# Designed miniproteins, single chains, continued (3), part 44

Each design is a single chain, and the fold is of that chain. pLDDT is the mean over its residues in the fold that is shown.

## One batch from the design tools (miniprotein)

Design m9445
Fold by ESMFold2-Fast:
Structure m9445 (fold): chain A 82 residues (1-82)
Amino acid sequence: MGTIVGKVVDTNGNPIAGAKVTATKGDLEKSATTDANGYYSIPNLPAGTYTVTASAPGYKSQTKEVEVKDNKYTEVNFTLEK
């Protein structure tokens, strides 16, 4: 299994706390919420291609396609627009 980690910031580079990051692969869906510094982690993901979406109130959602590999950390960072 692998882990997705990253940071969610606004267009000025400021961290967004409380943003929801969701990783989806078929019927598998796991989510995390960003901390006060905008960091998140979604562990224990089976290897494969995921659709990762970051969302926060007042911001446009952003989606990225990400490949997760066994025993690897995959960094996925988001910059959200209002």
Scores: mean pLDDT 87

Design m9446
Fold by ESMFold2-Fast:
Structure m9446 (fold): chain A 94 residues (1-94)
Amino acid sequence: SPIVEEALKRDEEGLTPLHRAAREGNLTEFLRYLQAVYKEDPELAKKLLNALDKEGRTPYHLARENGHEEILKVLEEFAKKNNIKLPPDKKGIV
């Protein structure tokens, strides 16, 4: 679908729409892209949540670095429901 194709597009920094929404704290856009991709292709949604930008950052890293607690909660709940391993914090603990 057009929205899934849009969700796969990367900017000059290698950011997908999920990366940008996570960095900006835009919960509405984050959920819009995540839910749309998950409905059509759950495995692609899992891959997009762990997609790396040019600096090796996932959407989780960007939400955490910018203090966007609501997006972090959404990511953690989605990960638990779908048995996804989220990346460790930048200290690589455990």
Scores: mean pLDDT 81

Design m9447
Fold by ESMFold2-Fast:
Structure m9447 (fold): chain A 97 residues (1-97)
Amino acid sequence: MSVREILDGLARALGGEVLADGRIRLGPLGLAFALTLGEDRAELSYAEFQALLDKFVAGGSRNVVDGAPIEAHPDPAAQARAAADALLATFGRPRLA
């Protein structure tokens, strides 16, 4: 699964939609997630949505110790999948599969 496929799947799993122009329209759970990270817009570009997921991953990694030696995922798709699964678990949603 590519990073794009993971983000598209995550957006839909959070009740949102992927628009024809490549923007993501956030659903209620996606908006709740975005608001916890300081984003209040209902529609984001692909890059902006990816940046929110990256911020979520960075926050989870750095809340305990800065520069923690967490296993680096050399595959960006595997890292994105793990982040998406963790976010969905936070909302009690099933994993992307």
Scores: mean pLDDT 68

Design m9448
Fold by ESMFold2-Fast:
Formats: C-alpha cells, sequence, structure tokens
Structure m9448 (fold): chain A 70 residues (1-70)
C-alpha cells in the first residue's frame, strides 16, 4: 500500500531531506526481491535515477516499488 511505501521511504531517508541514495535503494530492492538478478536491479535503478545524481525522491521510489510488485 501507499502507506507502507511511505513508511519504508521515511526509514531510509535518514536525514529527512526527501531523498534516499541509490545505494540504499539497491539494498531495499535486494531485500524485497531475493530472486532478482544483479542485471534486473541495475536496470530498475537506472530507470529511477533519471538525473544521475544518485538520489531518489518519493515518486520515483513508489514507481520502482509498484514495478517490483506483480
Amino acid sequence: SIAELKEAFSIYDKDKDGYISVAELSTVLGIRNDASTPAKLEQIIREADIDGDGRIDFPEFVTLMTRMMR
């Protein structure tokens, strides 16, 4: 649910600036998707990190999480 995604995001948003790092996102995806290959995780992260600045905002995080849910 959206509430769960918001809670997860707030846990990883350590400094409360509204962003999480690509490294933290990679860890989250690995935890939630044990069956994912490194190539699949890399592709998903690339799609989220459109700006290439290494930061993911909440809308991008939601897009990733919904893409990982079938």
Scores: mean pLDDT 65

Design m9449
Fold by ESMFold2-Fast:
Structure m9449 (fold): chain A 74 residues (1-74)
Amino acid sequence: SPLGEGLLRGADVDGDGKLTPEEFAAWAQGFGLTPEEGREIAKKFDKDGDGYLNLEEASEAARAMAEKGGVEVD
């Protein structure tokens, strides 16, 4: 999705196609969340338990965040 691609392009500093919880938390601050809240959400959407979010997991987490923050995205 455009949101997921924008998230990866803006938050994935290493360009490895994976997001750390810290990178996701930094992006989530744009939605008015604390870094702690962003990390917690990243952990909930880390389906593989490997400590990273792939594009699909990051896109789902971003959608949940946007809907919770009152912003409709897609």
Scores: mean pLDDT 66

Design m9450
Fold by ESMFold2-Fast:
Structure m9450 (fold): chain A 62 residues (1-62)
Amino acid sequence: MRIIARALRDYAALLPNELSLKKGDVLEILKAGSGPWVLARLLSDGRVGWVPAAYLEVIKVE
């Protein structure tokens, strides 16, 4: 099962394991983390990192 999400707003990574986002970026959600964080992969360049789930909108489930 593949979960595709879109960034609702810009996010600036604060830690090396986090992913910076621009509004409209499309990501694959890889796993749920502790609390409100998810591990995601940015589809445009393949970067992987943790992002706050509240910044994402699920647009497709495959």
Scores: mean pLDDT 82

Design m9451
Fold by ESMFold2-Fast:
Structure m9451 (fold): chain A 99 residues (1-99)
Amino acid sequence: SKAHEIILRAIGLILRAIGLEFEAELLLEKAKEKGKEEEAEKLYKELKELTKKAIELAKEAIELAEEGKLEEAEKLLKEAEELLEEAEKLLEELKKLAE
C-alpha cells in the first residue's frame, strides 16, 4: 500500500538524519583537535537544526499517511529529503575542517 511505502520512507529518513548527526558529532570533535572549534560548531549547529526539522517532518508524514492523507505526507517527505541533502553538504564542509 502507498501508506506503508510512505511510512517506510519516513523511517529511512529518520535513521539517515540520526546517522548524519552522529557522524557530524564525531567530526566536530576532530575539528576541535585541529583548532577549528568555532567554524566547526557553527556548521554542526546548522546541520543539527536541519536534521531535527527533517525528523519532525518525517514523523508528521507518518501520521498523515496513517490518516490516508498521502499527498500531504509525500510533500513533507520531499521537504525532509531536501533538508537532509543540505545537511549532507554541511557534513562535507565539516569533514574538510576535520582534515
Scores: mean pLDDT 90

Design m9452
Fold by ESMFold2-Fast:
Structure m9452 (fold): chain A 62 residues (1-62)
Amino acid sequence: SELEERILELLREKGPLSAAELANELKVSQSTVSRHLRRLEEKGLVVRDEVSGLYSLSAKAR
C-alpha cells in the first residue's frame, strides 16, 4: 500500500521512529499507523525494539 511504502521510506531516511512520530510525519492517526506497522512487522520488513518501543527497518527491507 502507499502508506506502507511511505512508512518504509521514513524509517530508511530517519532511522528508528515511534508509531506516534510516524503518525505526525505522515499526517495520519496513530491507530492507522499502528495497524500498518503490525502488518509490516508480520511481513518481516520492520522490527520493534521492545525496550524503546521504536520501529526500524529489518535487514530484509534495507
Scores: mean pLDDT 83

Design m9453
Fold by ESMFold2-Fast:
Structure m9453 (fold): chain A 72 residues (1-72)
Amino acid sequence: SSKVENLSPEELKKLGKEIKKRREELGLSQRELARLAGVSVGTVSKLESGKVKVPPENLERILLALELLESA
């Protein structure tokens, strides 16, 4: 399993903040990021809030869309 699957609540909050920052740096709305990653807007919103876990596949798609995760 990847380390993104085993995030603590504190790590989720930090990750959500970094995702929001990167999305804003790219000039993307939550809706545009959701479209690029192939996930729902609700998934992006929940992840950026850092309060809930999202499925690992959806998290990895978002990180790839933001260029925060490299393919092996």
Scores: mean pLDDT 74

Design m9454
Fold by ESMFold2-Fast:
Structure m9454 (fold): chain A 65 residues (1-65)
Amino acid sequence: DEIEAEIERLVEALIAKDERAILEAVFRLQSLGAPRERVLAAVERALAAGQISEAEAQAVRDLLA
């Protein structure tokens, strides 16, 4: 699943705080037609697991708004 693989890359980029990789993953997910709700659900899961901070989660929410 290309969308799932790209969501995984997005979460890894968020953990690494790699802004370029975050933007590339978001643009790729948009190009793949990934449902916004699916992407945000994965980001919220990473936040709940303590893998990323609220700042990283909010950055993705803003990019997808």
Scores: mean pLDDT 85

Design m9455
Fold by ESMFold2-Fast:
Structure m9455 (fold): chain A 72 residues (1-72)
Amino acid sequence: LEEAAKAGDPVAASDLGLRYYTIEKDYDKAIEYFKLAAKAGDKVAEFQLVNLLYERGEITKEEYRERIEKIK
């Protein structure tokens, strides 16, 4: 699963991101895998990534709005 995610499988990357976020509570790993899924075109993963980055204070409210608009 991790190998598939790193190879650009958005489903595997999104699944790992959710696992790290919900079960492992490893937010750094969650961000890493949501980034991989979003880069591979997963809009849901981009939405989750942007929300997590904003909640952690890693992006501004304006960056949050801009990235959410691109998902639409």
Scores: mean pLDDT 76

Design m9456
Fold by ESMFold2-Fast:
Structure m9456 (fold): chain A 56 residues (1-56)
Amino acid sequence: SIQAIREAFSVFDADKNGYLSEKELQQAISQFDKDGDGYISFNEFLQLVSFVSQLT
């Protein structure tokens, strides 16, 4: 669910700045990460999770 994903994001975002960097996720988030550096905002992360959920 969205709440569980938000909790996971909080754990990964130790700096609480709303961003995280993840190499394994670079390919998965390429559709949402326009600059391709592996950094995504919380809002982009939610969009990615929603998209992945639709893929099932």
Scores: mean pLDDT 54

Design m9457
Fold by ESMFold2-Fast:
Structure m9457 (fold): chain A 99 residues (1-99)
Amino acid sequence: ERERQLELDIWQALGDIAYAIAKKYNSKDATAAINAFEKVLSLDPNNADAWLKLGEAYFLEGNYEKAIEYYRKALEIDPTNEKARQGLEEAERKLKELS
């Protein structure tokens, strides 16, 4: 439990840093952030924030279909997550623009 929590905190921090760097440099490559948040989810699959952040990383890459899927997973765990709901609505809007 203690070791798992420390590992979760480290991977979450690494994911946040990687995402921030990708966003700062207007990069469409969020691979480092995606890998870090997938690691968080392998250790704690009920982490709604990690599902949300995975959705945000795919959104940054322009993969709106995967972003929608992961935002929905975040909302399945925490239906009150306003950021996940907003992200879902924005990703769905982006998909409609591509039609």
Scores: mean pLDDT 86

Design m9458
Fold by ESMFold2-Fast:
Structure m9458 (fold): chain A 78 residues (1-78)
Amino acid sequence: MLEEAEKLFEEGRYEEAAEKYGRILREEHPDDAELWYKLGLALYKAGRKAEAIKAFEKALELDPNFEKAKEALEEVRK
């Protein structure tokens, strides 16, 4: 499942990647900061900016020292 989501992201299929990451978070790993970050990246690249911000904020709630999520959130808020 995770490998499928990552492959979709690498192929530029960001909407489908976001759907797969969202499913993993709902069904298996709701408190995984790295997965929330990956969901945020997929949503942002799909043009879903507001949802990407929420995903990055959730990643930072789970791991306040997650530098990549912090940088992504700052970039998206511009």
Scores: mean pLDDT 84

Design m9459
Fold by ESMFold2-Fast:
Structure m9459 (fold): chain A 87 residues (1-87)
Amino acid sequence: APVDVNAADEAGWTPLHRVAAVGPDDDEGVERVRELLAAGADVNARNDLGLTPLDLAVLTGREKIAEVLREAGAVPSAELPEQLVLP
């Protein structure tokens, strides 16, 4: 489908990565993150650089977005194993 909250571009960027990197760090940005998470966005998706949305929010100084991501169980890429083993 052309609209998928977990659709990654050629560089592995999902909509959640984009909001975390370039979204406004205000109530509207927080609501967009919450909407994506409610729609089933993978909070710990890694792009081709190995970065999670939380990594991008921290790197860009988006404290409000980073806090919402942490509430949803987001972790930095450094805490994820090289191989993801999901049950």
Scores: mean pLDDT 74

Design m9460
Fold by ESMFold2-Fast:
Structure m9460 (fold): chain A 109 residues (1-109)
Amino acid sequence: DEYGRTPLHVAAENGDADKVRKLLAEGADVNAKDKYGRTPLHLAAENGNVLVVGELLKRPDLDVNAKDKYGRTPLHLAKRSKSPDKYRVIAALLKNGADEKAKDNEGKT
């Protein structure tokens, strides 16, 4: 779309785990970046979409520590989430190699 989002970005933002699974099976790039440098994992983590995060983390090629244009990783966005499921997302990311010590462009972890 006009933000450079793939169908996988949209499904991840909407929490549609079934659509995410289908798109990944069809060869969607799990690490695709939108106009803001955000991957589908960034959008799922920010929205607390635990089931989508789980589907994305199954991909061996997933860059769990991908940085957006502000230097933010999915873990950074999970910590900022207003979702009641944010701690479940944080736990899943940390178990799958998220760098808790990564700093964004403002020096925040």
Scores: mean pLDDT 87

Design m9461
Fold by ESMFold2-Fast:
Structure m9461 (fold): chain A 86 residues (1-86)
Amino acid sequence: SEEDLERAFKFLDKDGDGYITPTELFEVLKKLNLNLNASQVMLAFHLADTDGDGKIDFEEFPLLIDYLSKFSGEDVVAKILELEKK
């Protein structure tokens, strides 16, 4: 849902600036124990970064999640929300 995407985005956006950096993404993904290597994560990031600014805003975030879910075979939003609730 949009509410789940917004909660996941806010959880990854540690400094609250409205953008997710590769560093913030990797810190969260390490805790999720997903079947993803660093190259797959960076490929998903680059494919979702449609304006090429090296950061993911909320409009690009659903595309990032879609690629990460396809590459890992996991529901990445659900995994992030499980981690948020801890």
Scores: mean pLDDT 81

Design m9462
Fold by ESMFold2-Fast:
Structure m9462 (fold): chain A 63 residues (1-63)
Amino acid sequence: GKFELVKALYDYEAKSEEELSFKKGEELLILERLNRNIWKAKSLKTGKEGLVPSRYVEVLGEF
């Protein structure tokens, strides 16, 4: 499958080590959609991977 590029709509602070922190406007690659609310992402800024709440990101396109 293709990865999806998303942009953070809001700042998010990780609540666990499994989650990814990010700032509004950062770009992430979605690696997997675990369910409707929680996606696995990779930060293009830091290269770190973690879980993100899907409501905090906007889909820009598939790459």
Scores: mean pLDDT 85

Design m9463
Fold by ESMFold2-Fast:
Structure m9463 (fold): chain A 152 residues (1-152)
Amino acid sequence: TDMARANAAAALRAAGEAARKFGKEVPEAREILERTAERYDELGRRVAAADWDGMRELLLEAARVEEETARELARIAEELKDTPLAEKLREAAEWFRTTALGLRAMARSDPDGAAALASALGAAHRHLVAGDREKAEIAFELVRRFARGVER
């Protein structure tokens, strides 16, 4: 439980940092991404202090934030269609959708499974912050694989 909370809080902080970095690269999405990052900072602090059931509810709230952000990024991408920026926004929307999937899977997992998923999510977002897209994609693929295992 303590490892799952620590890993989940770290993953939410890393997601916030990734969102802020992407907002600096895409000014059209900056306001949405800054709001998302602020919500993740708050949720990460609350996760660190929560019991297991409270953490699960906070992870579901974080997943909803990711899904809302993904929808907004996809909407902006449609407005900017046929530009290189549209593809960048669609790629980011996929990252947010995969993060939501991982957070929901964590909420449905036992503590060990949640800790492993949180570790993979944190790694994906830290690689995005570092600009290592290839390592980020590998980590997101690991998240998708773990999430599929939880659906049994």
Scores: mean pLDDT 84

Design m9464
Fold by ESMFold2-Fast:
Structure m9464 (fold): chain A 74 residues (1-74)
Amino acid sequence: MELTEKSKELLEAARNGDIERVKKLIEEGADPNAVDENGVTALHALREVTDPEKAVELARLLIKAGADPSLVPR
């Protein structure tokens, strides 16, 4: 298992649309470019966020923290 606990929590928080948790995890040093076993990044996980307003805010937070949108699986 190569993901840190914070990176795993970041992916889960992004999927759930939890803006405050994503912000806290990034501030605590979570890797915004971390991928799961399927190559899913936090940016890609935003596709599961039903609220488009939250998805946009999360995408901006992740990109500001250094997330690379080119890392999404094809």
Scores: mean pLDDT 74

Design m9465
Fold by ESMFold2-Fast:
Structure m9465 (fold): chain A 61 residues (1-61)
Amino acid sequence: PTGTAVAVKDFEGPAGVLLSFKKGERLEILKAYDDGMYVARSEATGETGLVGSNLIEVTEI
């Protein structure tokens, strides 16, 4: 696995661009960019999208 993270707060983003999630939701990290963005998948919904590093706590990479 690439890595895991937990959302630090609720976030709602535009569908198809940014990942929407609830505080405490577990995310799989699929890809990390050098600009502080990740491609992640929600374990709860199965949705994939971009998420900012300031919205998550990475637990494993």
Scores: mean pLDDT 76

Design m9466
Fold by ESMFold2-Fast:
Structure m9466 (fold): chain A 72 residues (1-72)
Amino acid sequence: SPEQEAKVKEAIELNNLGAQYFSQGKYDEAVNSYQQALEIRREVLGDNHPDTIATEEKLGVVDLKKAVDKIK
């Protein structure tokens, strides 16, 4: 539907914003953007969709990077 297409587009934009923040070392902003993209993708595409899984993996990478940077 047009509504679902709009939500998918929003998730793509949020995912791209998350990637931009991550590249800048802005990990909290990256997490927030990726979490929003993940929520939309889980709702619209489902948990097993490749795009949903890719977003979960990206969020995990940011979380690990934050943990590593906090320790050292």
Scores: mean pLDDT 86

Design m9467
Fold by ESMFold2-Fast:
Structure m9467 (fold): chain A 104 residues (1-104)
Amino acid sequence: MDVNATIPGTPYKFTPLHIAAAAGDLERVKELLAQGADVNAKNGVYGLTPLHLAAEAGHLEVVKVLLEAGADVNAKDKFGRTPLDLALENGHEEIAALLREAAA
């Protein structure tokens, strides 16, 4: 099973890791990373990484696991937004603090 293949029928070309991160499915995130999922995969439409989606959705434990797996805290989407920008925009103060510490 190709863990980095885009999911058929999604209009935005998300990988399984993007979907698990957005959903806050911590165990699925860990499973996909163990299977060699690209932690820094960008979707082909918006340039979003799994870390962007976890930060936007407020999934703190998923953010921690992605950072431990080597997620790029400075990754920018097509609008120039980092995961920190999305956490702040959505009021996720604890995630914003964690992302600032990871960038230091």
Scores: mean pLDDT 82

Design m9468
Fold by ESMFold2-Fast:
Structure m9468 (fold): chain A 153 residues (1-153)
Amino acid sequence: GKKVLVGYVSRTGDAEEVAKKIAEELEKEGFEVTMVDLSDLSPEAREKLIEALSEADVVVLVADEVNGRLHPVTREVLESIPESALKGKPVAVVTVTGSKDSKAADEAAELLEKKGAKVIAKKTLLYGQGEEFEKKIEEAAKELVKIIKESLA
């Protein structure tokens, strides 16, 4: 099947939880999903990330924010990825935030576009708890599935 890399940077665990639920929804729709913790900056982790990026048909980035802005660690991670791994690659950006006015998704998209990636979606998820938050994640995942299918056609 088509391969999706779900990469996440999570400082609080929220972005990791969102990434797992998105991965589950993509797998239900027949995608082959690989999850990667992007905050591991070891040389071994970087080699595995570059390999996974080369094999992926689509990338989904899930990231936390700080004070309405892209977290510095997420910025460092994205800047460390070589252009050769991202050029022409469809990428969806999902940020988990305390405010819908957060610039984190736009800042992540700008960095990815500078590396030649094709940003196909930007989603800002307002952090929450329990069933309401889970429903928002499911809705976002379903919208991402549709966009990903259209991007691969």
Scores: mean pLDDT 83

Design m9469
Fold by ESMFold2-Fast:
Structure m9469 (fold): chain A 56 residues (1-56)
Amino acid sequence: MLAIALKDFEGTGPATLSFKKGERLEVLREYEDGMVLAKNEKGEVGLVGRDLLEFL
């Protein structure tokens, strides 16, 4: 599943994902707490808040 980043975000630690506004992210898993596991255009995998994404 693809999503678009709504804002720039700089990850705080190894578990969080960094991305730019408008970047396409591949959503790998959604969690009930509002977090998703996603992959950025660099191939990095990490957690991102669902509120920062627009799902395609």
Scores: mean pLDDT 80

Design m9470
Fold by ESMFold2-Fast:
Structure m9470 (fold): chain A 72 residues (1-72)
Amino acid sequence: MTPKELAAIQIMADALAGKRLSDEAKQYLNKAANAIMDGDVESAVEYAKKALELAGRGDLAEKVAKQIKETM
């Protein structure tokens, strides 16, 4: 895991901090983390947005997407 990959994962974790995640939201969060590790920015952003929407934080989707793109 590179420092950039770790930073992108931390951005997602911070956006979801304090939220109780459903199994589906956790599945998308794991997919986003795997996409980050693979350097697949497009998939990482897509899965991150879905995880945020499922967690009731769709309001942060655009901000998190931008931050992930900026770190990768």
Scores: mean pLDDT 79

Design m9471
Fold by ESMFold2-Fast:
Structure m9471 (fold): chain A 61 residues (1-61)
Amino acid sequence: SMEEVEKLLEEIEKALKAGDYEKVVELLQRFGKEEKDEELQRKFLREAMEGIARAERARRA
């Protein structure tokens, strides 16, 4: 579960660096639909937001 969250975050970060917003939305929706653990969901959202911020800085405006 935590290992799956880490893999999903890596895929989201790669998609953001590639500018594939459709893939990012798909991955986020899939996680929200499948994950029932509220604590893991909150942790994932926090890490995802940090990853998104890093990837956006890397892509530049």
Scores: mean pLDDT 70

Design m9472
Fold by ESMFold2-Fast:
Structure m9472 (fold): chain A 62 residues (1-62)
Amino acid sequence: MKAIVVAKADYTGKTKDELSIKKGDTLEILEIVDGEWVIAKSLNTGEVGKVPRKYLEVVETK
C-alpha cells in the first residue's frame, strides 16, 4: 500500500534531487531512502524528489 502524506511545513529543496513543498501539500511516498529522507511525488505539482521525513505527516487513505 502506498502511503499518502501531508506536508507539515514549507521546505525548499537545496539540490536538484530535492523536492520543494508547501505546508498542506499532499504527497505519495515512493521510497524510503533512510530514517531521515524519503522519495516522494507531490500530488499538487507532479514533481518527484527527496524530502526530509520530519516535514511529513502520514495520512491513511481508506
Scores: mean pLDDT 77

Design m9473
Fold by ESMFold2-Fast:
Structure m9473 (fold): chain A 125 residues (1-125)
Amino acid sequence: NDKDKFGETPLHKAARAGDLDRVRALLATPGVDVDAKDKFGATALHLAVANLDLRDPRAREIVELLLANLSDPVAAINAQDSFGETALHLAGRLGSGEVRDARVDFLLAHGADPSIVDNFGRTAL
């Protein structure tokens, strides 16, 4: 079983940690599940956006690599976790000031839909 007690794969952990070299190595591995969900319905993309400063070019490269290895990157960026939250919801809620604005701007540039509502009827913005 490649998932830990939280349902996290190695790709979830590398994405959350901002480990670009490990993300590259894992994406080159046959059978990697880039869209795998943890116990909270979160993907590696959700964890990268929630935890990384997208003003850093290396952090942006991680998110771009995740999107490039998905069959439908727009569907992936708009994927909802178990709370109905998209990556854009996490960007709006878990950051402040310039960090939040950089995450929001990046996600909107990559097809994030600001009209999607969480389980409480809240939009990301």
Scores: mean pLDDT 82

Design m9474
Fold by ESMFold2-Fast:
Structure m9474 (fold): chain A 159 residues (1-159)
Amino acid sequence: MIKVVVEGGGGIKELTLEKIRKAIEEKNVKGILLVSAPTPYGEKALEILREAAEEVKKEYPELIVREAYADPNNEESLREALEVARELVEAVPEGGTILVVDSGGGTSRGSAVAAGIVMLSMGMSIEEALEKILKYVKSGTSAEEGIEKGKEAAEEILA
């Protein structure tokens, strides 16, 4: 099973760099998913995350970096983010960690995407993961709660 960690970048490049480096050192990170809001402000925030990830990739060239826009209340936005998440789940080796870096606080959007990564890593389809995220991962859900809800949803389908 793939492990998932969520970090909030807060739109600050140096803070994002510190969080990514720490996660690589402490949590066996092999893939990074940069997520932001599908808005002009979110696009600018994603540029900052991308710059931080490019600096880290110079030190760790084997890291798989992807980016997505995600609105946790929009089905099509979440579907697009989960398609990118699936590529990371397929590319990251078993027992590796995917780091979700949210341009915001990592609660609503980061939690929804983290739940999706868990569900996909346990063999759920994108459509099944979408249904469960939209039903159970509400605004303000923490990353830890999102990850647990993802596990519960996948275990229910496998039973």
Scores: mean pLDDT 80

Design m9475
Fold by ESMFold2-Fast:
Structure m9475 (fold): chain A 155 residues (1-155)
Amino acid sequence: DERLLVVDENGFAPYLHSLARYARSEEDVKLIEEQLKLGADVNARLHEVFGGYTPLHMAAGNSVSPYAPKVVEVLLAHGADVNARAEASPNRYTPLHMAAAIPNPELALAVSEVLLAHGADVAARNARGQTPLDLAREVGNEELAALLEAALAAR
């Protein structure tokens, strides 16, 4: 299937963003790898009206799929900027902010561990001055909060 330049349901995102956001199977992970091998821009940004999110933001914020950690690993292996800020977004989240805000605590932890292993900035602040630790505490993810506290102390 020729999908490299297909936009999402809103007509504003390259196909890689939609794959990263909605990946729900091993076949979807393989499609992401194929798009990257065909030269899809791993650091492509959504139009500024939609916050300027990268594929890594979309993968890190995937709150429903057990494949989200694997998608994050694939994007990072292909040169995704682990500390990309969504500067056009009112929240200005990094991928680690997206992961820390996931309501599923096991998924949030698994995605955050992959991001931290690739040098995610645990002290990054969003537009409200909140760190990923502040967001983990807001959603009540005690295990992720402990991991982020330990990562901050190790600096």
Scores: mean pLDDT 82

Design m9476
Fold by ESMFold2-Fast:
Structure m9476 (fold): chain A 64 residues (1-64)
Amino acid sequence: MPQVGDIVQALSDFTAKSEEELSFKKGELLEVLEILNEEWIKAKSLTTGKVGLVPLDKVVVVKR
């Protein structure tokens, strides 16, 4: 499980299904802002600066 402040990297492309979700591309770096549950985090894209919900199974922790 990542922690708030961790940097995670996208393992695959993801297309948002709602306005609350964040679309991203494979290899994007995201900062964890909040952990909602075992499946979802709130993160900020370091590439675009956009904030939204990200599925946990699509990312891996790369920095602490």
Scores: mean pLDDT 81

Design m9477
Fold by ESMFold2-Fast:
Structure m9477 (fold): chain A 110 residues (1-110)
Amino acid sequence: SEEQERLAKELVEAVYEGDVERVRELLAQGADVNFQNELGVTPLHLAALLGHLEIVRVLLEAGADVNAQDENGNTPLHLAVKVGHDEIVEVLKSTPGVDLNAKDKNGNTP
């Protein structure tokens, strides 16, 4: 729906801005925590890439798929490791059901 498209766009903007409360509000309004853009990127991928630790926690609590893979086979954990967001790496590694051995398109694990 037009509302779901708007919620997805606003959720992406809130994650880029690091706006934790706006992320919470948008999820409460029914924004899809697991939406993927054309590149397979989820809100959790973006939060992990950008170092927004509290948003990572909020998204995981809302049911974000910790094992979601983008077009390059990257999980959020791959992105956190590549950038060096150590606290996010530890949060993702401690998430129930995390695949620590997921391979990107080049065969690399996080």
Scores: mean pLDDT 90

